# Designs tried in a protein design run: designed miniproteins, single chains, continued (4). Part 52

Each design is a single chain, and the fold is of that chain. pLDDT is the mean over its residues in the fold that is shown.

## One batch from the design tools (miniprotein)

Design m13787
Fold by ESMFold2-Fast:
Structure m13787 (fold): chain A 85 residues (1-85)
Amino acid sequence: GALAERLRAEAERLVREAEELLEEAKKNPGDKKLILRAIGLALRAIGLLFDAELARPQLSDAEYQDIVALAQQALRLAMEALKAA
C-alpha cells in the first residue's frame, strides 16, 4: 500500500545516502563532519526501524521484511562509514 511504498522509498534513500557517505569517508578518514553525518544516518536508520515496527499491523509480512532489511542495510553501511571515517 501507500504506507509500505513510502517507508520502502525512505529506506532505499537511506541506503543510497549511506553508500555515498561510506565512499566519501574512505577518501577522507578522520573528517569530523563525515563522522557526524555517519552518526546522523545511523540514527535515521534506527528511527525507520521504529517506524516500521509501529506500522507493522498495516503492512504485509513481505512488506515489513523488505523495509526492515533495507533499514538494517542502511544502518550497517552507516556504521561502516563511521568506522572508515
Scores: mean pLDDT 88

Design m13788
Fold by ESMFold2-Fast:
Structure m13788 (fold): chain A 73 residues (1-73)
Amino acid sequence: SEKEKDRKAVSYLVAGDILEVGADIAPPEERRRLLEQAIEVYEKALKYATSPEIQKLAREHLERVRKRLEEMR
């Protein structure tokens, strides 16, 4: 169960990374949308993460994306 949740968390982390890469090459209006989607996905990663290592990684990614969005204004 814990292993399955952690695998799900890692899948969300990968999905978030893909969204961030998409945001890097997107125009400003699309960049915001992609970063907002990345936040939602990283929040799901944190929700499913059971290992401290994956929880820490999810929190770091979430903080990074939130900072990026804040810096856009």
Scores: mean pLDDT 87

Design m13789
Fold by ESMFold2-Fast:
Structure m13789 (fold): chain A 69 residues (1-69)
Amino acid sequence: SNYRKAVLLLVAAAIRSITSPDRDEIVDMFRQFNNSTDVKEAKEYLKKVAETSSSPELREVAQKVADLL
């Protein structure tokens, strides 16, 4: 869906400021989004990222995008 593509694009933009240690977490997040079949599933993944990510920037972006879904 267009919403899912926009979510992935926003997340990709956020990783520009992420340190190399966060790369594995970002790869896993993209894998989870790629396996998502609907907006609710994508929103739950984003909420988990907002709660558990070690990157404050990624948590903020994930929360804002989740709120849009």
Scores: mean pLDDT 65

Design m13790
Fold by ESMFold2-Fast:
Structure m13790 (fold): chain A 88 residues (1-88)
Amino acid sequence: MEERKKLLEQAEEDVKKAREKSPIAGMAAETRLALVKDYFDRIEKAEKESPEKAEEVKKQYDTAFANLDRVQAAADKVTEEELKKKLE
């Protein structure tokens, strides 16, 4: 429970920071937050079915979240480099 709360709080903070950078970044962060919430709903549903299914979903979530973070970081880095080149 503590980990899920921290992930949600972090995602909400990311939306706030993204909105401060640009409206487009804010919309993208809001979409990501919605996906995170949908995934938490999926985990909660699995916990109601069996502890074993909940463990499996959690493992998939940990992997998927790590992959999303890597993809997003790579995309953000490319976008930041392109913006720096255009402003210089």
Scores: mean pLDDT 69

Design m13791
Fold by ESMFold2-Fast:
Structure m13791 (fold): chain A 89 residues (1-89)
Amino acid sequence: AEAAREARRQAALDEIEKYVLKLLIYVNMLKETGSKEFYENAKIYAEKALALLDEARREFGPELDSEIQALKDYVERLLKEAEKIYKEK
């Protein structure tokens, strides 16, 4: 059913958003503490978010291209920020 497909699309985006939020939290904790643990967790959640974005692009394709690209750019920007913070400490 189309309703089931819509629910799966929303669930996929919600899951991606959860991992992006965890990435943001760990980047902020890295800023406060300089801890390697938070940098390592930021990388893990960035990789998970990017993998889910690639899966969503394959499953839902053109319907989400702009949204997926914007989220991918955001994740990559946060990861670069985390790397910069970690290298400056």
Scores: mean pLDDT 82

Design m13792
Fold by ESMFold2-Fast:
Structure m13792 (fold): chain A 60 residues (1-60)
Amino acid sequence: MSKDEQLYEEYKKRIERGELLSAQDILELKKQGVSDELIKELIQADIDVGVEELKAAVLA
């Protein structure tokens, strides 16, 4: 598995656990050579999780 794929899977699992992406995480991914396309997918996953958390908070 490539370095990009390893980092993508690691951060995706973190997002699924509720550990949302920070600006520093995005900068680290860019420094590690992760493609903009994969970074965009991670940002989208983070948004999707955040939207669901906001929906739950409104109903609480």
Scores: mean pLDDT 74

Design m13793
Fold by ESMFold2-Fast:
Structure m13793 (fold): chain A 120 residues (1-120)
Amino acid sequence: SEEEEKLREEAINIVQETYKKLLDLFDKILALTTDPEAQKIIREMKEQFKKLYEEVLKAIENKDYDKAREIMDKMMELFGEAYDKLFPKLTPEAQKLMVEAGNILREAKLKLDEIIDKLK
């Protein structure tokens, strides 16, 4: 329906805008980070997030909402694992950005969950 098309467009827009904001934050965190192990974790997280971003967009475009949900859950788990490892290795400025990234990701997941529930 036209209503379903609008909801899918809204979901795609949320995913795209969230990914853009997260990349900007990850790049700023990387720039503020001198610890080599932390730099490696940030780069690996960026690479994995890019892959998952492409997969979640494709799932939404293909109307595979169960797959989209699975990928979003994987993104949340990946972020949480990286957060726990990174946080004590980051400067206070980078820690603040990491908290902002977590808040953005959590808000995006809540909005996407609501939209997907309407599309199922």
Scores: mean pLDDT 89

Design m13794
Fold by ESMFold2-Fast:
Structure m13794 (fold): chain A 97 residues (1-97)
Amino acid sequence: MEVVAIAYFNIDKNVEKYGPEAGKKFAEVLREAVDELQAELPPGVGISLAGDDTVIISGFRSPEEAVAAAQRLFERVKERAGEIAKDATLTIDVFEV
C-alpha cells in the first residue's frame, strides 16, 4: 500500500492584498518548487501539480513522510515568493491506497 497526500495552498488573502499578479507569481514559484522537489524525492515517489494551487504526492510508505515533503515544498515556496506568500496557508489530506 502507498500513501497519497493532497496539499492545497490557500492564497486568497495574498490575491486580496497584492492583486491577481500575486496569484500568478505564486503559481510560477509553486511549479518551479514542485519540479525541483521531484528531483530530490526517493525513487518511486511522485509529485505533481494539479492546477495552480494543489499538489499531489504519491508513493511514500508513511503519512509522516508525505506530510514532511508537503511542508518542505511549502517552506520553499514561502522563501521564494516572500511577502506575497506571507499569509498563504497549507492544508494536507492524506490517504492510504
Scores: mean pLDDT 81

Design m13795
Fold by ESMFold2-Fast:
Structure m13795 (fold): chain A 100 residues (1-100)
Amino acid sequence: MSAKEKLLELLRELRDRLLAAIEEAGDDRVAATARINALVTEAAARIQELIKEENVDEELAQEVENVMVGIYLLAMDVVNGRLSVEEFDARAQELLERFG
């Protein structure tokens, strides 16, 4: 599996875990926000480690960071009532498809 494919897998895992965290928290915005921040922090650490291990170039590293931030902002829009869970899934999938 290429470095890009491994990074894409980590981003897909992040999307899935964020979706689950939002659904599990329900109406508890504080719990949802805390769990989202923890999951994004863990994903960022794993992504940075993979970038170092695979000697990923700065352009690809920046693209991965942009996709991760995009997914995070979409998750926060759901928590803040600006986006539905279904719209989150659709828009996050679009970001992942454009990256892959």
Scores: mean pLDDT 87

Design m13796
Fold by ESMFold2-Fast:
Structure m13796 (fold): chain A 89 residues (1-89)
Amino acid sequence: KLEEVEREAYRLLAEALREALKTDDEEERLKIIKEAARKVTEKLTEALGESFDQKDIEDGIEALAKGLLSLSDEEIRELARLYEEKARQ
């Protein structure tokens, strides 16, 4: 059920964004975001039923984490709020 996987992905990302906002350390933020991105990527890959490739998964995690870290604190707060709303639908 893809909708359940999407809601779980939004929940995990929202939680990670909230945790990242609790620290001013860029390396700690990167670690938090990468852990959430890994979980999200694993769940989505499994739900799609496609062949797993370690390189594609790692590239996806890096791209997602880098994208989220490029946001300002204000943008991260707004994104976390939007993801929380999507996770509750």
Scores: mean pLDDT 77

Design m13797
Fold by ESMFold2-Fast:
Structure m13797 (fold): chain A 68 residues (1-68)
Amino acid sequence: SKEEIIEEAVEYGRKLLEEGVPLDDVMAEVRRRVEERGREAGLSDEEIQQLIREVASRINELVEERER
């Protein structure tokens, strides 16, 4: 499902952040993973872009929480 793709990508990004990977590299890697899984699931380009925005939003929230 779309939510499973989002949740997996966010948790993967969280692990990379915890390992000290820079945010830009984390964003590039999770974008790649969402695009790959979205294409395999038969999602449209528009749907894949929506998932990428949602994942990016959740990862940015994690970064803000870590800076507080």
Scores: mean pLDDT 83

Design m13798
Fold by ESMFold2-Fast:
Structure m13798 (fold): chain A 84 residues (1-84)
Amino acid sequence: MEELPDEELIKAIEKGIEDAKKMAERAVKELPKEEAIKKLEELLEELEELKEYVETLPEKVKEAVLPKIEELKEFVEEKKEELE
């Protein structure tokens, strides 16, 4: 398999994080409360899986993106608590 260089892998993960944050914001804004909570729970599960994957990557990638994943996880958890 062709592997992305570390810099490109970091950018790909960062874009995924930005897209996930936009999805969370859209879900809270556009969906009924119960559906928004479900979407945020699904996103939290996906972020946990992404975190576990990133922890297997080279230290350079891990150091760049783990803080951003944790920040997004906290953002999504906060939005979910606001709806509950």
Scores: mean pLDDT 81

Design m13799
Fold by ESMFold2-Fast:
Structure m13799 (fold): chain A 88 residues (1-88)
Amino acid sequence: MELTAEELGEIAAKAAGSDGPLTREQAVRSAMAGAKALGVEVTPEQAEKGARDAMASVGSDTLNKEELAQAALAARGYAAGGTVVPAP
């Protein structure tokens, strides 16, 4: 199933129990829920990689709901094959 970034971020925020900026631990849980909504189950390690990638991309220790969507997509990518493709 494909979701919009807004829907994905909302699912992630609900999984963390907050719609505000989330800590890394909350972001990991959110990334797992978001990736599952995308039809892929991820491990906590893959979700943590996704969360770290998103945090590194924004230069922050917390993520908002849009950034959580990016973390979930990255976690899905790690689960699918571990290959990170650079953005165009």
Scores: mean pLDDT 66

Design m13800
Fold by ESMFold2-Fast:
Structure m13800 (fold): chain A 67 residues (1-67)
Amino acid sequence: MTPEEALEKGRKLLDEAVKAEQAGDIDTAIRLYKEAAEYFSKADTQEAAILDVAARLRLVGLEIERE
């Protein structure tokens, strides 16, 4: 997978995570945020690094809400 493909997949997963969160599907949102962060980590670009941090911060917030 190219860095560009990883960045695009990460963005799509992040968008789906936000939609799942808005729908109240917290378990799906957590899974999708984790997957998005993994793809952003693989993309190895400055934009991906920023999105990785954003996804991980949201993930931590959701995990705190569950506990």
Scores: mean pLDDT 80

Design m13801
Fold by ESMFold2-Fast:
Structure m13801 (fold): chain A 85 residues (1-85)
Amino acid sequence: SMSEVRHLLDMLEQQFEDLKKKAEEAIKNKDTLTLKQIRGQLLDLSVRFTTLASLARQLGDDETAARAEELRDEILELIDKLEKE
């Protein structure tokens, strides 16, 4: 159970890194449609991190919960930045 939430954290972090790279390329290429799609995927990912944080807290894994919350906040900051561009 704890190992599963940590594994999920790693998977979601990798997905976030991939989305950041795709966003950078889309900005460089001025691909507005792709940026809108990435924003939607980032919103979904923020919900997944919120769920993960709750599950980790229930299991007493406060470090994983805190990390998931930090990554969620980073996602929300990126979404805000993409909306202003």
Scores: mean pLDDT 88

Design m13802
Fold by ESMFold2-Fast:
Structure m13802 (fold): chain A 71 residues (1-71)
Amino acid sequence: SPLDAEEVEKFREQLEEERKKATELLEARGDEKLLEAMRIQEEGQLALLEGAPQEEIEALRERVKEIIAEL
């Protein structure tokens, strides 16, 4: 079952903290493609938790795969 709005917000805060650390490291390395993939992956995780349609989640996963394949 999808998480309720309060649980999603708590998870969003946790992702934001983790993303800050990862973003700083990747920016220092110049990995723009990895940063883009991480952003889309975060979007997909939040969409899944909010109960978005499977087709929408699969589209986001495909975008990540395409970016990773370019690395």
Scores: mean pLDDT 77

Design m13803
Fold by ESMFold2-Fast:
Structure m13803 (fold): chain A 72 residues (1-72)
Amino acid sequence: EEEKKKLFEELLDIGVEMLNLAVELQIARRELAKTTDPEEQARLQSHIAELEKRMDELVAREKEIQKKLDEL
């Protein structure tokens, strides 16, 4: 049970971080759509790419934890 509890806690933390990233991505994409400054567009595109990479990492970790829970 202790191992399952730790995995569930990690899944909850990942879920919260994914939600926060989804909100940040939505805001950044909206700002990019409104921005006419090329330098600001470049910064926002870089920021969006970093957020998307972090989201991919969290999705991969979530799948790993779900698989481990299925094995327990």
Scores: mean pLDDT 86

Design m13804
Fold by ESMFold2-Fast:
Structure m13804 (fold): chain A 100 residues (1-100)
Amino acid sequence: IITRKEGDITITELPELNITVVAANDQDEALKKAIKIAKEEKKYAIIITGPAYITGIQLAEKTGVPVGYAKSVEEAVELAKKYKDVVIVVKEDELDAALT
């Protein structure tokens, strides 16, 4: 895995799974970063966990990136493995669950 930190956002790439995980305590900032990554790397979609998914949908409408909602990090990982080429947005305390 490849992990980098940009300010308060942790970005982890899982090349074997073709997914990128964006983790931050500020979910809105994580969503903005995930949208940039999805556009730059031509990802299929962004998968969001938790209440910030509505904000993610609004941001995606302006950028043209599809957004999906998952009820849990485990569901988000399952969707990412199924569709490939996705970005998962999680809270920092959920990062270990997303990488397992």
Scores: mean pLDDT 72

Design m13805
Fold by ESMFold2-Fast:
Structure m13805 (fold): chain A 60 residues (1-60)
Amino acid sequence: SALTEAKLATIRAGIEKARATSPPVLAEQLAAEGERGAALLREAADKYGGEAGVRILQAF
């Protein structure tokens, strides 16, 4: 959904900012955690769907 894509774009922007401001090793680990979080958010939104999916996305 458009809301899911917007939330994922925000997470991606946060990952890029963290990469720019963190030591390389830590930046890679933080990026991996951010990617994992994005995947879980997408899975939860898809799994619950509809109104429940929207509420999950709004909670983040």
Scores: mean pLDDT 66

Design m13806
Fold by ESMFold2-Fast:
Structure m13806 (fold): chain A 100 residues (1-100)
Amino acid sequence: DPAAREQQLNQLYSELIQLMSDYENGKISKEEAIKKLEELLEQLKELDAPENTIRAVEKLIELIRNNASLDEIRAALRAALLDEDPDEELERLLEAKKNK
């Protein structure tokens, strides 16, 4: 059922937004955030989420593991939600920072 799949994907996107908000506000630990992102990633793969969304969540896990800036984390989250390439969004962020 395409409508049921779309509803499940929208629920996972809402969970992703809430999870990242909780992480940014220090409500959950780095370890808990990574664990929950890995669980969301498995569910996204099972629902055949867009490849850019899958790659962006994988990038979020990497960025959090490496204590990346909140700007980089937000860029990867934006890519996941908008079906954009996370590597291109991060390159745009870095280019914008070099020109300031």
Scores: mean pLDDT 82

Design m13807
Fold by ESMFold2-Fast:
Structure m13807 (fold): chain A 103 residues (1-103)
Amino acid sequence: MMAKLDIKEILELLEKNFKQIEAAETDKEKIEKLKRELLLAVATQLIVLGMLKGDEEEGLAKAEEVLRAFFEEEEAKELLEEAKRLAEELVELAKKEGLELAE
């Protein structure tokens, strides 16, 4: 059987990373910014993976589940929209750069 990406394992890894950030940094604003940036990056990558697999809805659902674990529904929705925009931009840039590298 192929290893399946488990959202629970991603959430456990994020919690571990958050504890490491909190242990290394004492500035609450810096801690919250780093947590937000890390979550946005993870959500963006989950959406990109979904798009590349031809299942954007699965990618969006996984990204929403991750964001909702750490943010209230309203903030999670705003971050999900930003992650989707970044994912679309990354996929378009990858296509454009691929054409430039191929002559």
Scores: mean pLDDT 75

Design m13808
Fold by ESMFold2-Fast:
Structure m13808 (fold): chain A 110 residues (1-110)
Amino acid sequence: SVMDYSSEELVKIVKEQGEYVLKQLKELAKTSEDPEAWEKAAEKVKELFELIIDILKNTRNSELRSKIFELLERLNTRGIMALNSVDDKEAAEFLIKEVERTIKEIEKLS
């Protein structure tokens, strides 16, 4: 059997990866006016989604999986999709707030 991560260990992994991406997004918001930099940042958020989903597919904790998936779907709908419809700077600031909110909600699961 594959090693079963505890809920605490899974939440820690997701939080650490999320905080890494959040740090990069906050730095870009401070220094970058380049739309291509924000497209790359959005791709990093999508890569974080794929990593979390891949980890969760192999967990036995279906309740934790469902809750984290719900939080990621909200982030995708509200944060990432916003980048395609508004001014890049406003969309970027909104994405940062949604990522930060998602990390805080995941932290509550431990």
Scores: mean pLDDT 68

Design m13809
Fold by ESMFold2-Fast:
Structure m13809 (fold): chain A 68 residues (1-68)
Amino acid sequence: SMEEVEEELDKMEMEILYDALVNHASREELEAKIKELEEFGKKKGVPQEKIDERVKKLREAIDRIERE
């Protein structure tokens, strides 16, 4: 269901943010995981607009974490 797909996307976002905050993952590693999230969303039929919004928010959050 779409609800289960949205829950999985939320989980993927939390794992990416955890990797940035706690594991200090490189930007290259984080971007690779963002790409996996985007491909998963596309494969599951999530509207591109919603995928783009999630990715934008993720990148903004990572940028804040990486700031001094």
Scores: mean pLDDT 86

Design m13810
Fold by ESMFold2-Fast:
Structure m13810 (fold): chain A 64 residues (1-64)
Amino acid sequence: MKEKAIEAAEEAIREATVGTPGSMAGPIAFQAGVKTLVEEYGLSIDDASILAGEAYGRVLSELL
């Protein structure tokens, strides 16, 4: 289910953000989301990037 994949990416993004210096937090968090979607959900890099982008936007909205 698409929503489960986005939720998993959101969690990976939150986890990556906690351990990363501020200047690199965004890129590393986004890549953590992509990695989770590719490795755990078997998505292509292109599809994973789209869903990770959506998940990253959702996490940023929670922080605003």
Scores: mean pLDDT 74

Design m13811
Fold by ESMFold2-Fast:
Structure m13811 (fold): chain A 95 residues (1-95)
Amino acid sequence: MKPEWKELIEKGEYDKAIEVLDKELAQETSKLRKIGLLVERAVLYHKKGDFEKAIQDLEEARKLAEEAGLDGIVFMLDGGIRQAKKKKLFPLFAL
């Protein structure tokens, strides 16, 4: 089933999409799904120009990926964090 936050992103309703992602993250117990939700929220923060919040979400996702032994995801998140620190778009996380 398509999540509400994805529909809001498609409509350009980024603030509402972030609110829905906040609720989904509060209810999510799976590390793998939580990593995905954090990355999506980081992309939205970056699109809004809130680079500090984008970096925070990517760093939390990286910590969860490292705890889960997901070395490939950790490598990609390190790249995303570096790009966000340069205050530039990181389209690698726009799926």
Scores: mean pLDDT 78

Design m13812
Fold by ESMFold2-Fast:
Structure m13812 (fold): chain A 95 residues (1-95)
Amino acid sequence: MEDGEEGKRLGEEGKAAGLKGEAKEGGRLAAEGAGKAARAADAGDNEAAKEAGKLAAEGGKVAALAAKDGLGAALGAGGAIAGIGAAFQAGGKEG
């Protein structure tokens, strides 16, 4: 259960698959967003968690668009990050 590290790791796999740097950057943004969402939820910052969740989702979307031929990295990062964001929006202070 290390969604932030999964996003980073999947970004590296995307690079190995010959994806453009945009896929790696998208994966990195998704991982950073997930980390921020988790930290904000733990601190009880529901609005910060929601905003970080949006950032993670945007990062995953960018990775998916840039890595259309290497979808494994983009889909993995986006799926994990979307789950985190949704959970924190529903749970508020849960983390």
Scores: mean pLDDT 59

Design m13813
Fold by ESMFold2-Fast:
Structure m13813 (fold): chain A 80 residues (1-80)
Amino acid sequence: SLAAEIEAMSEEERKKAAEEARKEMPEEVVKLVEETAEKFGVDIDLLLIGAAAYISALRKAGYSDEEILEKLKKIVEEEL
């Protein structure tokens, strides 16, 4: 699972994965993730890694960056 993979990572590996995640996401999505992490006191590196994995899955399924952003906004508004 993603959680088990993250638990096996060193701090350096997690930071590197989070930086790669930032590069794969639109700036608007990165800002949403940063605001969510700050608001709820969640580890930003872990949230970035999780968001990038979710976005990658949606892109492979044929969703546009605009559709992905709207899905993420809805999750934050309805679930958090």
Scores: mean pLDDT 75

Design m13814
Fold by ESMFold2-Fast:
Structure m13814 (fold): chain A 84 residues (1-84)
Amino acid sequence: SEEFQEVIRKVDSLIREKKYDEAIKLLDEALKKFPDNATLQALRAYVYFLKGKIDEAKKILDEALKKHPNDPNVRSIKIFMDNL
């Protein structure tokens, strides 16, 4: 949806500006509307990782992977974090 694409664009912009808390807030609001969206869950894990909250990022990613074991975005973030 256009609404979904707009959220992704805003999150990407906030990440580039290193505004991680604002990105998390936007993702939390989007997840209220789309609670089972694999892309939003993967991005939320990634932003927590970028903020240095490694344990929280891993927890979010593990829950996303449990619900969406074959989602390419969830798997990509998992591979990225496992090689650090």
Scores: mean pLDDT 86

Design m13815
Fold by ESMFold2-Fast:
Structure m13815 (fold): chain A 75 residues (1-75)
Amino acid sequence: MELLPEDSEERKEINKLVKEGEEAFEKGNYVEAEELYTKAIELAKKHGLPTESILKKQLEAAVKVLQQAVDKVFE
């Protein structure tokens, strides 16, 4: 039977948001990455899924946002 667990569909959406956030992060679009990780965390909380790994990524993006703001002031 081709039955998938219900959680696997929500997990796919969360993984998609995380992947888009990682792509934004790699391009230096840290604000966009932070927003995408925040959306993934909200979906994970709604479906009772762990948020720790995504929170770590969000924090890394937030640190980079602050670093870019500092760099722009001193450039």
Scores: mean pLDDT 77

Design m13816
Fold by ESMFold2-Fast:
Formats: sequence, structure tokens, C-alpha cells
Structure m13816 (fold): chain A 70 residues (1-70)
Amino acid sequence: MSPLERVDALAAEARARLAAARSPAEVDAVVDETAVRMDALAPQLSPAEQEHLLAKVQELADLAAAKLAA
């Protein structure tokens, strides 16, 4: 699996976990775990692939904020 495919897989997993989260603590855990794994992948990515990673991070941040606002 390429680093870019791993970014997409992590984003999909994080989205599913955020949808299932029942508390602010669960949302925070998903965000923190995903951030650590994304940071590990970032040095392996080209500039264009890093833009893709940042877009996925923003999407997850928006989903986390929406989950906490509900």
C-alpha cells in the first residue's frame, strides 16, 4: 500500500470512528490517534500528496466539530 493509499485508509477509518463516537473523549481519541498516524506519513509524501493529506485532515476536523456541536 502506498503512503497516499494509507492516508485515504486512515481518513476512512477516522470518519467511521467519528460517526460511532458517543462522547467528547471518544472524538478526541480519534482525532489524536489519526493526527499521530498522519504525521508519520507526511514525510513520505510529495507536495501534491501533502495537499491531499491536508484536505483529509480538514475534512476530519470539520466532522469532529460537527459531532461535538450535535
Scores: mean pLDDT 83

Design m13817
Fold by ESMFold2-Fast:
Structure m13817 (fold): chain A 115 residues (1-115)
Amino acid sequence: MREALDAAVDEGVEEGRNASDEEIQKTIEEIKKRGFDEVSGELFDEGVARLKEAIQAGDYEAAVETARELARKLTLLFIAQLKLEGKTSPEDLERAYEAARGAARGLVDYAIAQA
C-alpha cells in the first residue's frame, strides 16, 4: 500500500503542475482572504482525517484517491503562494512541486501512523 500511496502523491503533484491559470487564481484569492496558514492547515487536517478513515476501513482505493487529490491541492497552494510572493521562475516552481510532494508524503505517513 505505501508504494501505491507514494505513486498517488506523485500523480497528484503532476496534476497540480498542469492546473489551469483559472484554478491557480482561485487558490490565490483564497490565500488572500484567509491566509496561507489557515488554508494549508485546513487542507492538512481534512487530508489526514480522510486518509485515516479510508485506511481504517480497508478502502485502499479511497486512500489512494485521497492521497492523489491532497497532493494536487497542496501543489496548487504552493504555486499560488509563490505567485503571491512574485516568484515565478522555473526553479521556484520546481521547488514548490518538491515541497508539495514532501508535505503530501509526510501527511500520508502521519495518517498511516494514526490509523
Scores: mean pLDDT 86

Design m13818
Fold by ESMFold2-Fast:
Structure m13818 (fold): chain A 75 residues (1-75)
Amino acid sequence: PTLTLTMDKPLPEGTPVTVLVLDEEGRIVAQKEGKADSNGTVTVTVDLPPGTYTVIGEAVVDGELVKTQKTVTVP
């Protein structure tokens, strides 16, 4: 599936973002590096079996940690 994250604070375009995908048991099943687009959004594509996952995005902007988290269900 394609995962799209909007960070908790606006990110400059091109800001590196680490995307972690965790399964229902909290195991890391994927890690992707993405970059913020002109809308402050990060998009990554991962291949995941059906299930419920926690997606965490982390970036550092001006020495401040900016992160977001969401739940994604893959049918």
Scores: mean pLDDT 77

Design m13819
Fold by ESMFold2-Fast:
Structure m13819 (fold): chain A 89 residues (1-89)
Amino acid sequence: TNHAVAAVMFAQAGVIGLAEAALKRALAEDPNSGMAWYALGVIYKKQGKLEKAIAAYQKAIENEHLDTHPGLKKLTIADFAQLEIRKLS
């Protein structure tokens, strides 16, 4: 199961501890999950761990920069990660 989506939702709801645990589980199953790295960056940012947040967002870019969707143009996880890095820098 993909726990990364649940982790993002928990982070947005302000449940930081559960979100971090879910993200670490997701990364244990798929260490190349850009979504999990992006969500982990959000968690580190909320914890005030700026350097860890930026590093996690950079890993999200590395793992999702080639993600393309058919049909209408959509933002990639890499696009969201780049935006978050700009906010933190």
Scores: mean pLDDT 67

Design m13820
Fold by ESMFold2-Fast:
Structure m13820 (fold): chain A 101 residues (1-101)
Amino acid sequence: SRDILQEIVKKEFLWLTEVSSLYFEIRRIENKKIPKEEALKIIDESYKRIESIYEDFNNFLEEAKNKYPEYSEYLNKLKKKFEQQYKKTKKFIEEFKKKIE
């Protein structure tokens, strides 16, 4: 239904805002204005928030598939897209941590 699409858009917006926040924090760290210990804490906190958003969205999609099986194909496509974006973000975070260490 329309309400599912609105909730999807809302969760995608939360994901985008958190990833954007991580990007701004990384730029600050790269400018060498943030101490290493503080930088690692910022990255860890951002990672935990991103992970929480991903888990929440994944749970929402599974619940939505159970309630609206007619949207299953579309919802599975979204789940796969978000899984790929999550893995990409996780890899980016790990690679950046190696550059700081």
Scores: mean pLDDT 80

